# Designed miniproteins, single chains, continued (5), part 60

Each design is a single chain, and the fold is of that chain. pLDDT is the mean over its residues in the fold that is shown.

## One batch from the design tools (miniprotein)

Design m18066
Fold by ESMFold2-Fast:
Structure m18066 (fold): chain A 60 residues (1-60)
Amino acid sequence: DLQRSQQYLDLYRQLLRNNGPSSQITRQLFLAASYSGDQSLLDRARSISQQIRSDNGLTG
């Protein structure tokens, strides 16, 4: 469902601008990818998640 995917993507962008990157915020991007089936969006979510883990010293 592209409409739900877009809603989660917009929510992700809004939360990211206001709060900075976090695992909880990146979850919205994974949800957007799930509803669209967009592998590129899923890969982007994974990249952002990996960056957050690097910034936190790779503790999980």
Scores: mean pLDDT 74

Design m18067
Fold by ESMFold2-Fast:
Order: C-alpha cells, then structure tokens, then sequence
Structure m18067 (fold): chain A 90 residues (1-90)
C-alpha cells in the first residue's frame, strides 16, 4: 500500500543517517529493488547516484560491466539487480 511504502521510506531515511556513504548507497539500492514499481523520479535519481557511489568501490571489470549495462540502455532495476548480485557474491 501507499501508507506501507511511505513508512518503509521513512525507516530508510532514519537508518541511513549514521552510515558511511557506501553503506547508505547499498541500502538505497536494496530499497529501490524492493520498491521499484513505487519509485518516484526523485527516488530513481537517488538510486542512480547510489549506483555511482557503489561503482566507485568495485573492481575495474565490475565497473566496465555496469558502464556497458548503462550504455545498452538497460532498465534501472536490471542494473541494480546486477550490482546487488555482485555485492552478495563478494
């Protein structure tokens, strides 16, 4: 529901206040994956910024693959899924 989404978003804001930039970015991407169909344009831009933060901490090979997905015009959700899969396996 919309009320449930708003409560989850408020919880995300609280959790991110004391995190490192990287930890905050990862949590933003996890939230975006779980709530993709409900993301506003502002939320999508926040997720794009979070991708760039996480990308900066990855290997050159992983960075190149993210760049390729973006160049191919892959949906934001697919790029997020790929990044979170890398982080889970690392």
Amino acid sequence: SEEEYEKRKKALERLTKDMTEFQRAVLILEFAKENYDKLSEEDKKEAERAIDVVRSRLTPEEQARIDALRAEGKPLKEIIDYILDILRKS
Scores: mean pLDDT 83

Design m18068
Fold by ESMFold2-Fast:
Structure m18068 (fold): chain A 93 residues (1-93)
Amino acid sequence: SHMEEEKKKREEEIIKGTILSLAAMVVSLMKLNPEKLDSEFVINVAKNIAENGIKNGQRETAKEALEMILETLKEIGAPEETIKEIEKLIEKV
């Protein structure tokens, strides 16, 4: 029904917004204090983005979010192992 379609549309928008907001938060933290990079925290957030993107049919949004994280990691000169972990997550999404 029209009401069920509108509800689903709102739920999809909330999921997309949440995924992108998580990426934006991590990107902001990395840019503010690149020397204090918590690689485990970033990888765990990225894994959560990938898992929720797959589970909720938002693979394209999850890929966009992970690519934002990846570009920031490259910009701040993060360890190659951290960069490779994010690249692997992008390939799985």
Scores: mean pLDDT 87

Design m18069
Fold by ESMFold2-Fast:
Structure m18069 (fold): chain A 94 residues (1-94)
Amino acid sequence: MEEEIKEEIERFLEEADARAEEYRRQGKEESAELIRLARELAETHDLETWERLLSGELARIVKEKAEKEGKTEAVKNNSKLQADIAALEELEKA
């Protein structure tokens, strides 16, 4: 299980960086930061955090962190970012 968790987290980290760069290229700095917050959560290397990510909580955890950082409005106003967060949640389930 831990080996599978590590593989999924590594894939998530790679995808998160690419998505953050795409948002920055589009001038959506706030959206890029929300993706970076998700990446930071994955980089904790904490089994409990990874289990929560893989339980389909990624989108919820990212939104909670965004609320604390004051970036929730970017998530609400950006349908593409909402879709990207949902795609990351699907990655956790795989």
Scores: mean pLDDT 60

Design m18070
Fold by ESMFold2-Fast:
Structure m18070 (fold): chain A 84 residues (1-84)
Amino acid sequence: DDIVKEVKKRFEELLKKNNGKISLEEFEKLIEELKKEYPEYSDVLDTVLNAAKAGAVDGVLTPEDVELLLELFESLLKLKEKKS
């Protein structure tokens, strides 16, 4: 699953750049870039972004939040695969 590896890599890179915190604005920008590269997953990516907006404290995502968002992303992909 190339998209899972790419999403995980980009989330980890944002965490490293910002000393373990991602702003909601930076996360939204990342999701928009991913939607351009993987438009077939736009619905899944929108669901992850909405979860991030609901879970962000003071507009910031922690490493724990990022791990939960990655788990959500993988779960949504598995649900999409079950319909094939």
Scores: mean pLDDT 79

Design m18071
Fold by ESMFold2-Fast:
Structure m18071 (fold): chain A 82 residues (1-82)
Amino acid sequence: MDAEKAVEHLVLAIQALFEKDYESAKEHLKKAIEYLEKAIKKYNNESLKKVLKGAKEALEALEKGDYEKAEKILKELQNSDF
């Protein structure tokens, strides 16, 4: 399901950040955002909306070169129950 695909891509983005593969991290975040938006349209889940906001903020941080901020945001999302 779209929410499960979003979680998969969030985990892959976190792994890429730890490996300092910022390009793969951005690609996985973009896919996670796409799947989160699809899941939210279908299920209207408030927890998914919070994850979407965090994923977008992490992507913006990566695009600005703020890798520490992106890592912090993604770690917080990983520890969330959704």
Scores: mean pLDDT 79

Design m18072
Fold by ESMFold2-Fast:
Structure m18072 (fold): chain A 79 residues (1-79)
Amino acid sequence: MENLKKLAEENEERGKKGDIVSTYNAALLYEKLGEKGDKEAAQRAAELYRKLSDWFAAQGRDALAAEYEAKAKELEKKA
């Protein structure tokens, strides 16, 4: 019954406090909203995937960081 956009916003807010799992969940929810035609949500998903890429790069997880960067670039083209 909860709106997917509201759930995405709540996860994004938790992610800003340092919860990387909430950042990932927000990115997935915004991506799903973008697939339904919400261009703003697609753009937000791209921004969150870039944050994930930066975080994994800082951990030395270069392959995973590259995957999230590619995902962000794909979503930006749809926004």
Scores: mean pLDDT 81

Design m18073
Fold by ESMFold2-Fast:
Structure m18073 (fold): chain A 80 residues (1-80)
Amino acid sequence: VEEIEKVAEEMKEAADRYFAARQAGDLKTAEEWRKKLLEYGEKFSRLLQEALDAGDEESVRKAVELGIELGRHIAAQEAA
């Protein structure tokens, strides 16, 4: 669970920094954070798949909850 929570926090931070840079017109910094967000997203998907394969219901539940929360957070920033 700790790894999934850590990656979710990293994704949220990367998303926040990406949108902040984009709003400031700093396209270079925005691109750097977009790449990090994608890398963390791949890691998150891998951890979720590992939890599913292991039958770790608690980690799967946590990943789904974090994914929904993160998705809503990103959508809210995209609309701003």
Scores: mean pLDDT 81

Design m18074
Fold by ESMFold2-Fast:
Structure m18074 (fold): chain A 78 residues (1-78)
Amino acid sequence: MKKILVVEASEKNRERAKKVLEHEGYEVYTFSSGEEAIEFLKANPDKKFDIIIVDENELTEELKKLAEERGIKLVVVK
């Protein structure tokens, strides 16, 4: 099962994204900030994510670097 990590500050938008992506057959992990997502990724190095979907306002250089180092596709939403 493909794993997606979603970073979105809006709870309503996070719930919507999770429902849509889970319906498409993805395992979805959601976070309210880029910092929380970075902490989770560092704490769970054995979890292999296929895609990170991040709101432009939550995108950091550290998150970009982690995605690149781990070969995770980064999708930025504006």
Scores: mean pLDDT 84

Design m18075
Fold by ESMFold2-Fast:
Structure m18075 (fold): chain A 65 residues (1-65)
Amino acid sequence: MIYEIRLRPGADIEKVIEHIKKLGGKVLKTEDRLGFYKVIIAEVPEEGIEELKKLPEVDSVREVN
């Protein structure tokens, strides 16, 4: 499933990307939104999403339909 992962301002995006890869996910796109925060669009197994939500770097996770 494809998700939009919104990071907290100043979060380490590389740490979140490595966590996605460890969960068997694939990063499709990253966006820097006006320099305030970053967004990752990734394909992630459903069971991995709860682990991503627990990361302090992650503000919100939303399924992309």
Scores: mean pLDDT 79

Design m18076
Fold by ESMFold2-Fast:
Structure m18076 (fold): chain A 83 residues (1-83)
Amino acid sequence: SEKEKRISIALFVLTVQLSELDYMIKTEKDEKKKREYEELRRELEELYKELMEAIKNDDWEEIERVIKRIEELRRRILELEKE
């Protein structure tokens, strides 16, 4: 279904972002920047939990809300990476 496709894409994007953050944390030598990446990873993990709970409850309004928050967090990660 279209709903299943949207969820699958969101989960894929989330998995890729988590992997990228893990790599950045492991390779970052600056302690302050490393802490910023760790904070972003923590926020992304909470969004993953919220998404999984919304999927379990078949709450489409909540699924859409969480997906939009994931997209916002992705923009923040990209901005930090450019610095």
Scores: mean pLDDT 83

Design m18077
Fold by ESMFold2-Fast:
Structure m18077 (fold): chain A 87 residues (1-87)
Amino acid sequence: SALSEEERRRKAAEAARQVEAERDAVLKYAREVLGFSDEQLELVRQIIDLQIQYLRAVAEGAPQSELDALIAQYRAAADKFNELLEK
């Protein structure tokens, strides 16, 4: 279980770096290919930033209460994005 926890934390750190490295390309694709509005792009940016924060928190062994708070923020941002798609 300890080895599995350390491996999970290491993979989370690697995933955070990958998401951060891909951030600008994802936003460019959303803008240029998907034609997202500035409001939609701002929510995509917030969602990506929350994903990076969550993965870093996992990598650092943050308490479940902190992870739950980040998940709640992610869901709120995703709900707002979904509302914009329904307009």
Scores: mean pLDDT 85

Design m18078
Fold by ESMFold2-Fast:
Structure m18078 (fold): chain A 93 residues (1-93)
Amino acid sequence: SNADKEAALHLTQALFLVLAAETMLWLGEDPEQVRRYLEAALEHAERAAKLASDSQKEDVIRVFETIRRVAQRAGDEELAKRAEELIESVKKK
């Protein structure tokens, strides 16, 4: 469906953004820039979660888990907690 394709595009964007944030962390880049990329990744992943079919749930969860892990490494406990809450929300649906 068009929603499944849109979900896949948002998941791809979220994954690229979170991987960019992880790379910036390794390079010692500005923490505020890392946070902005993680926030953008979370927004795309949330949009994907709303559009995702049942067959895409595991992919959505994996992207949120990646965002949570990178947020924890960045010391952004608030963003990590938001990602954790979204994982639980997807699992209950």
Scores: mean pLDDT 87

Design m18079
Fold by ESMFold2-Fast:
Structure m18079 (fold): chain A 74 residues (1-74)
Amino acid sequence: GTAIARGSDGRTARIPVTADTTGGQLRAAAAEAFGVAAEDVGVGAPGRVLGDKTTAADAGVTDGSVVAVGAAPA
């Protein structure tokens, strides 16, 4: 499937996802798509931040899901 990464500046990117895709992999893909460093980027589903070990299945991220891209959590 494909998730939609949305940056704080309003940019969007399509990222391939499977049930086993981790938050860390989503961060890396979003960073690549937006041209920023992965360490500077956090990814969240609505109402939550995705940890690097959280899978798409665990987070409820599926085909067409929107994930927020912003500053990495401290």
Scores: mean pLDDT 74

Design m18080
Fold by ESMFold2-Fast:
Structure m18080 (fold): chain A 86 residues (1-86)
Amino acid sequence: DEEEQREKKAREFLKKKAEEILKNKEITDEELQKVEQQLAENIAKGELSEDEKEDLRAQGILRIAIDNGNKELEEELKKFAEELEK
């Protein structure tokens, strides 16, 4: 399934970028806590798989890094999203 392959690529890309952000300490523990709080609110609206929880957490981490001035990450995410949409 082409759709399933696109989802897998998106998931791996987001996870890798989020790990890089955490490794480089580009967000604080307080900012990470805000991501965890947003994830908890999304979980409360519906039951999520472990993969879905990881995806939302990664997205939250990346959003904070972009908000903190990581313009290269913002450009990479935009380009990747456009490529997936085709």
Scores: mean pLDDT 76

Design m18081
Fold by ESMFold2-Fast:
Structure m18081 (fold): chain A 100 residues (1-100)
Amino acid sequence: DPLLDLLEELRRLFAELGASPGELALLDELEEAVRNKASNSEIAKLALRLTYLVALSGGPFFSELAQKAKDGKVQESDVLRLLEELVRAAREMLRRRRSR
């Protein structure tokens, strides 16, 4: 499952970034939603709550995705892109820490 694979990678990266137990619990909720075949909009709402951890807060994609999630119109490709962006940002944060 590509969503679960991305979530496993994201959990590993967030643990390395020093995420709190509460932040890791949010990943547990997101993984459970994916395993239980929740709607793409519900999954997107949970995943959007993680964006602050990797300083993802700006851009048309995130604003449009938040609106789609409220409207129940999120596609699976939107969720995949959101998780890929979270993984990319988390990797960049770790890279910057290692460069110091």
Scores: mean pLDDT 80

Design m18082
Fold by ESMFold2-Fast:
Structure m18082 (fold): chain A 87 residues (1-87)
Amino acid sequence: MEEKLKELAEANAEEVAEMIIRAAEEAEEEVAPLLPTLSPEAQALVREILRKLKEAAEKIRKGASPEEIAEMFVEILRLGHRGAQLL
């Protein structure tokens, strides 16, 4: 999945950015009713993950390097792991 995303980013940065933004927006809509049931710490992590996903998409759109994009996704995955441990 991540390797395929990198390949797509090289071939069509704008389309990949739009896909990531849509996925983040869909996740935000889906998680919105669940946010009040989470701890404040978990809520902050969810918002941070969504923010960083949109930030990664904007950087892809602006022609960020595959290395920079990979670093951003690794950070997002680390935040997701921390969130899971708080649940």
Scores: mean pLDDT 75

Design m18083
Fold by ESMFold2-Fast:
Structure m18083 (fold): chain A 67 residues (1-67)
Amino acid sequence: SAAEAARRAALAAEIRAFLSEEEAALVLPLIWDDRALAGLDRRVLTERLGLAPEKAERVLALKAKHL
């Protein structure tokens, strides 16, 4: 839906604002995939993608805010 696409775009924009280009390249593809976005948790962000814990918590807070 247009509303869902707008929420994902807002989430992606806020993530781009605080992640490095390299970190954003790892996270942003997951936002546009329904299964990957649903499964996005602290372990994926820190253990698989290598984000610092404070950045992972911020990504998850933004996911909760927009979805």
Scores: mean pLDDT 86

Design m18084
Fold by ESMFold2-Fast:
Structure m18084 (fold): chain A 83 residues (1-83)
Amino acid sequence: SAEEKKAYEEALQLLGEARGKLIEGNVKEAEELIKKAEELGKILTGEMKVELEAKIKKLKEQLKNPEAFRAEVEAKRAALLAL
């Protein structure tokens, strides 16, 4: 439905912003954005729900250890800059 598609797209945008905040070290803002995405995702069904829930789960795992996540991102960035 149009409502589901809109909610899905908005939720994906929020998760993208949350990842950006987590990279910046803004853990609280990342958590708040993830919660907003979860609320939007409540109306979803089928593949859109599965995909959104998978992305939310991944970000929540990264949020549990933000220092490790930032270290991984920094290591990948350093490797790219060294090329």
Scores: mean pLDDT 83

Design m18085
Fold by ESMFold2-Fast:
Structure m18085 (fold): chain A 72 residues (1-72)
Amino acid sequence: SLDELVEELKKINPGLELVAQALRDGADDPEAFELASRILDTALKELTPEQQEKVKPIYDRLRAEARRRLAA
């Protein structure tokens, strides 16, 4: 679920929680989804390579689930 993916991101880096929640909430609004995606992409670039390796698969899954919900 989207909530589970947000919790997994929070466990790796608590600073990503609000951005991940915004992406989850953006699943109901295309404009909010695109804004949250851009913010999360920027936040991901500021992480260390080790954190990026842990966060990227969870982030990609969260984004895919949110986009699927938006498209439905």
Scores: mean pLDDT 71

Design m18086
Fold by ESMFold2-Fast:
Structure m18086 (fold): chain A 70 residues (1-70)
Amino acid sequence: GPGLEEVIEKIKKLLEVVKNSKSEEEREKAKEEIEELLEFLRSVTGPHIEPLIEKIEKELKEILEKIKKE
């Protein structure tokens, strides 16, 4: 249903906020919301969604590692 696609799109937009935001406060809020949405996806969809969650978690880690180096 459309609910899963909407959650994924929201996560994508939040990843862009983490990547492009100049505010550490905005970045932290976006990170927290991503983590909350990933837990929601796990609770609703079960193991079928796990590869997508792993991909998003990896992308988030890569973004945060780049920020720490700058």
Scores: mean pLDDT 78

Design m18087
Fold by ESMFold2-Fast:
Structure m18087 (fold): chain A 90 residues (1-90)
Amino acid sequence: NLDKAIEYAKKAIEYARKGDIEGAIKYLQEALKYVEDAIKKEKNPQTKAYLRTAAEYLKQAIEFLKKGDIEKAILLTEKALEYLEKAKKE
């Protein structure tokens, strides 16, 4: 469910901005699980490409949070959200 992926990614940004890095990582991991499930079920090549790009940004955001680069992680999560919205409109 892409709506759940979007909700969890938005919660991750909220928690990261509040300094709850562990909470932010957990929400990004949940968002990623929903995106990866959507990729497995998706048959449209363009929508699947958008979902794969979103998953890559979410993975990078998790890595930057683990390194303490909160601003970079938020930026990458916002990029993931752009691609999730594109996938939803297809």
Scores: mean pLDDT 90

Design m18088
Fold by ESMFold2-Fast:
Structure m18088 (fold): chain A 64 residues (1-64)
Amino acid sequence: SEVEEKAKEYMITSGDVKEEQIASVEKVSEDIAEVTIETPSGTAKIFLNVKNKKIVGMLVGEAA
């Protein structure tokens, strides 16, 4: 998915995230992706608008 690819690229280049820290990327809409990141402090889910290259939400340690 183009949305998933753009989200992953943005997190690596702008989010200062290593590719190996990205556990999953899920398309939730045409413009929004959910990126699951493993950090030393725990797991975070980041909702990214790939069109604007902006984080629109974040959940730390909790998921649906």
Scores: mean pLDDT 74

Design m18089
Fold by ESMFold2-Fast:
Structure m18089 (fold): chain A 68 residues (1-68)
Amino acid sequence: MDLSVDELKALSILGDAFHDNIDKSPEERKEIAVKKVDEARERGEISEEAARFAKEVAERVQEILEEG
């Protein structure tokens, strides 16, 4: 898969947010991760496309974690 630098940055932010909030519900972890990704986009650290991609990944991660 051809991932842009911005997509890799967005995934890194996403992963850190999920890891740092492991004590929270999957839904709450996804909300925090999405917030962190949006904050990075607002600062111009990642593109809108990268933010959208990371949010899609966050949805999928939440679904996987809710399957238990």
Scores: mean pLDDT 81

Design m18090
Fold by ESMFold2-Fast:
Structure m18090 (fold): chain A 71 residues (1-71)
Amino acid sequence: MEKQELEKQAQDILREASRDPSRGDEAEAALKILRAIKGGGDIELVKKALKALKEGKYEEAIKLAEEATPG
């Protein structure tokens, strides 16, 4: 399932980034993406957020993840 693949990718990035204090922005972006996925957020926005995260665009990834999150 697409949601399950996105969740695994965000979780793997969060785990790796959380081991390095210098990667705080990456960890925050990954955590917000994971929260959006678990909250039943917009999958297309989640995909864009994950792409931005992988490209090192952490502020863009955070914004897209927040837009994906319901409420």
Scores: mean pLDDT 82

Design m18091
Fold by ESMFold2-Fast:
Order: C-alpha cells, then structure tokens, then sequence
Structure m18091 (fold): chain A 64 residues (1-64)
C-alpha cells in the first residue's frame, strides 16, 4: 500500500467523526464548489470554441 491511500482513509475517518450537522455543512459547501467548477469548465470550453451564446448561458447558469 501507499502512504497516499492511508492519508485518504484517515481523512474519510475524520469526516465520519464529525457531527451530522457539521457533515451536512461540509457536504453543502463541497457540492456548491463542484457546481462552480462544472460551470467554469463549461464556460471555458465555450470560450475556446468561440461560442459566445454558449459561454453566456454557462456564465448565467444558476447554482442550486
């Protein structure tokens, strides 16, 4: 096994030791960051393709 795998497992265990409320807050923040990342990737892909309409749609996509 590698040290990286052990570090990931330790991180998951630490998360499991948090209260349900703390885990919910962290999960909500992580989900919002994921949505921002997806939106940014879509915007950059549209800009690279020169599609201004697609870029505008990606930039205006709501974060739910």
Amino acid sequence: GSGAAAAIEAGEKARAELSEEQRAIIDEIAEKLRLIGDRTDAYLAAKKAGDEAAAEAAANAPLE
Scores: mean pLDDT 73

Design m18092
Fold by ESMFold2-Fast:
Structure m18092 (fold): chain A 92 residues (1-92)
Amino acid sequence: TLEQELIHLQMLLISAESNLFLAERSSHKPDLQLTLLEDSKRTAEEVIRRADRLIARSTDPELIAELERIRRRAEELKREAEERIAELQKKL
C-alpha cells in the first residue's frame, strides 16, 4: 500500500539520520566515521530515487506533497554527508 511505502521511506530517513549522528560521535575512528557517512549518503540517495518513482506514478496532490517533503529531507541528509566526507578526506 502507499501507506506502507511512506512508512518505509520514513524508516530509511531515520536510518540515514542515525548514521550521521553515529559518525559525529565516531571522530576517534576515521574509517568507521567514513563508512557511516557513506552509508548515510547511499541511504539518502535511495530515498530520493524511490520518492521520485512514487511521485511519477501519483496523481494525489497530498501524497505528492508528502513525498516532496521526504525527498527534500533526504537531499539535506545527502548534502550533510557529502560535506562531512569531504572534510574527513582533507584530514586523512
Scores: mean pLDDT 87

Design m18093
Fold by ESMFold2-Fast:
Structure m18093 (fold): chain A 87 residues (1-87)
Amino acid sequence: MTPEELIEKMKQAIEEAEYGAKNAKKLAKELGMSEEDLRKAMEESKKILEEGLKKMEKAAEEGDEEEAKKIAEETLRRVQEVLREAY
């Protein structure tokens, strides 16, 4: 996977987190969570993804494909951690 493809996937993940925050009331009921806790988890995930995307774009600009890939993996791991703790 190229850095460009990783950047596009990261942008898609940000859109998904935003959608999750917007639909938190319905999703929280389905998951047996509080709407507030789910909304906060989605907002935190979006922030982590946005910070990761910025770092990935810089690494890609510098031609460091390995660094961009590591940043993507670390960012996704942090998002999964936030969501699991909230769930």
Scores: mean pLDDT 78

Design m18094
Fold by ESMFold2-Fast:
Structure m18094 (fold): chain A 60 residues (1-60)
Amino acid sequence: MKSVSFDGGEKGKLFAEIAEKEMGLKVTKREVGGGTVYFVTGSEEDIEKALKLTEEAVAK
């Protein structure tokens, strides 16, 4: 089981949404010093798939 973190920019928010909605992965949101950080937990394979889906969504 692996955890990755992304800042709360547009891509980070979209990645967190896809990981939770499309992949059913655990997503935790934390607000830190005026910014938002998303923590996504899952298998390395599932996280890579969520990243690919995020890149596809950004392209469209």
Scores: mean pLDDT 75

Design m18095
Fold by ESMFold2-Fast:
Structure m18095 (fold): chain A 80 residues (1-80)
Amino acid sequence: SEATEKLLERVKELLSETDAKETGEKLLELAEEFEEENPVGASGLAGLGAALKDAGESVSPEDIKYGLEGLMERIREQEK
């Protein structure tokens, strides 16, 4: 769907982020933005966003990227 492609594009932009807390906050903001158009995707973003904010400095930039890539794959699978 267009909403799914838009959401995936926005999540992909976060792959360059290196701070878990900032990435988590951005994911939560995207979850609110896409809640009506893609509630399943938004739920996944909210979950990862909360987890990253909670973990903070214990998560490496590589772990953030891995988490985002996994989230994107799950969103694609749920919509297609």
Scores: mean pLDDT 80

Design m18096
Fold by ESMFold2-Fast:
Structure m18096 (fold): chain A 111 residues (1-111)
Amino acid sequence: AKELAKELLREEIEERAKKYKNYELVPEALAKIDEILEEAAKNIFKEIESEPEVKLEINEEKNETILTYEGDGKTITVKVSSNSNYALIAAVIVARRAVARNESGPVVLKA
């Protein structure tokens, strides 16, 4: 789960730099990617608790995390084959990407 979250975060940094043409910030962000990921992992539950459109379900027997976003008439469900805080980060990134791309439906991530 940690490697998946780190790869997704790297892709987000690169895509944002491409969109805003801030390429000079990419090396600095990538150098601090582990620090950014660890800070996100510490705060992820608080962020989810503050979002009324986000529902979290952790299935310990299946070792699975399910994050459901319901807003603007759309439902996005992300399933990750892990129950760690890094799985939550991966699910949040994927859900945000789906919203930004005007996509809906279930997304399954295998850790």
Scores: mean pLDDT 71

Design m18097
Fold by ESMFold2-Fast:
Structure m18097 (fold): chain A 85 residues (1-85)
Amino acid sequence: SPFDELEKLIKEIREYIKNKDVEGAVKKLDELEEHIRKHVPEEYRDTLLGLVTSARDLLSVNKDYDGALHHVETLEDLLRALRES
């Protein structure tokens, strides 16, 4: 399932952020963005991509690990809701 791959990527991103591995987290956020663009319907895509972009900026520019984690957790919750609908 495309949602299983997205959920796996989110889990990996959370672990990189918890370990303060910005390079690893950004690489996986880029992979998550590509999967969202290919597999998520347009009506949900912009919201999810906005959260990915914000998380990437918080990590790369601000070193705001807690803020990035919050956006990733919001992504996980939204993807879970989409899978259950």
Scores: mean pLDDT 84

Design m18098
Fold by ESMFold2-Fast:
Structure m18098 (fold): chain A 92 residues (1-92)
Amino acid sequence: GDAEKLLEMAEKLYKENQELKKKIKELVAKGTPESREEARKLLLEIEINLGMMHIILSVAKLINAPKEIIEKLEEIVKKMDEIEKEVRELLA
């Protein structure tokens, strides 16, 4: 149903942010000004995906999705917030 599609979209965004975090760690390890600038651009992609995730959660609540799906979406938001925080700390 529609709620299951929202969960699938959320899981894809979470996977993308995990892959972006791995790329950022590699860029930070290179230690050049150019690699740090590339890492900052990838952080923006993480932030956009997190924004999309908040929209997905809002839509799920609006359509009165099953409680179990809403709880799974809220856990994905928390995990994506942790990724953003860790990446911001790496780039500080």
Scores: mean pLDDT 90

Design m18099
Fold by ESMFold2-Fast:
Structure m18099 (fold): chain A 76 residues (1-76)
Amino acid sequence: KEELIKKAVESVSPSGTMSDEEIEQLAKELAVKYKIPFEEIEKLMYKEIGKAMTGSDISRSLYRLKLFREYYNKYS
C-alpha cells in the first residue's frame, strides 16, 4: 500500500513542487484507486514529500500541506 502511494507521488511530483490543489486532487485519486481512507493517504503523502525535499523546500512543502489539511477539514 505505502509503496504504491510512494510511486504515485514520485510519478506526479518527483521534485516536490506540488500546489495545494494538486496535493488534494492526488490524495482523492489515490483514496479512490487504492481504496485507502483519505486520512491515511494524506499521512503517506506527507511522509513522501518530506523525503523528496531538503531545507527550505521541505519547510515550504510542509506549510502547503498544513494549508491543505486546514482547507480539507473546513470543507469536508
Scores: mean pLDDT 57

Design m18100
Fold by ESMFold2-Fast:
Structure m18100 (fold): chain A 99 residues (1-99)
Amino acid sequence: TTQSATLLVAPGETESATFSGLSPSGTYKVTFTVPADGTSVSITLSSDTPEKSVTFSSSHGTFEVKVTLHADGTITVTIKNLDKNAKGPVAIKVTVTKL
């Protein structure tokens, strides 16, 4: 089953979403959609193993990573909005799909 969350991240703030109840040995595709409005964000993906933690900064676009779980069946996504001068929150959609 596919899980999704939309994170509303205020200027300079950090928000997180945790996806749980995933298969511990499952492989998942995590998709992030960052608006094409010039917003800069830092995205950190953490799974139930340290080897699956990845951090990247994105200004716009759609980004995908594949994660294979080894223990608790959780994926946590942490997003920081780097645009301190933005007038309001940026909406970033995160989708976790089992492969």
Scores: mean pLDDT 73

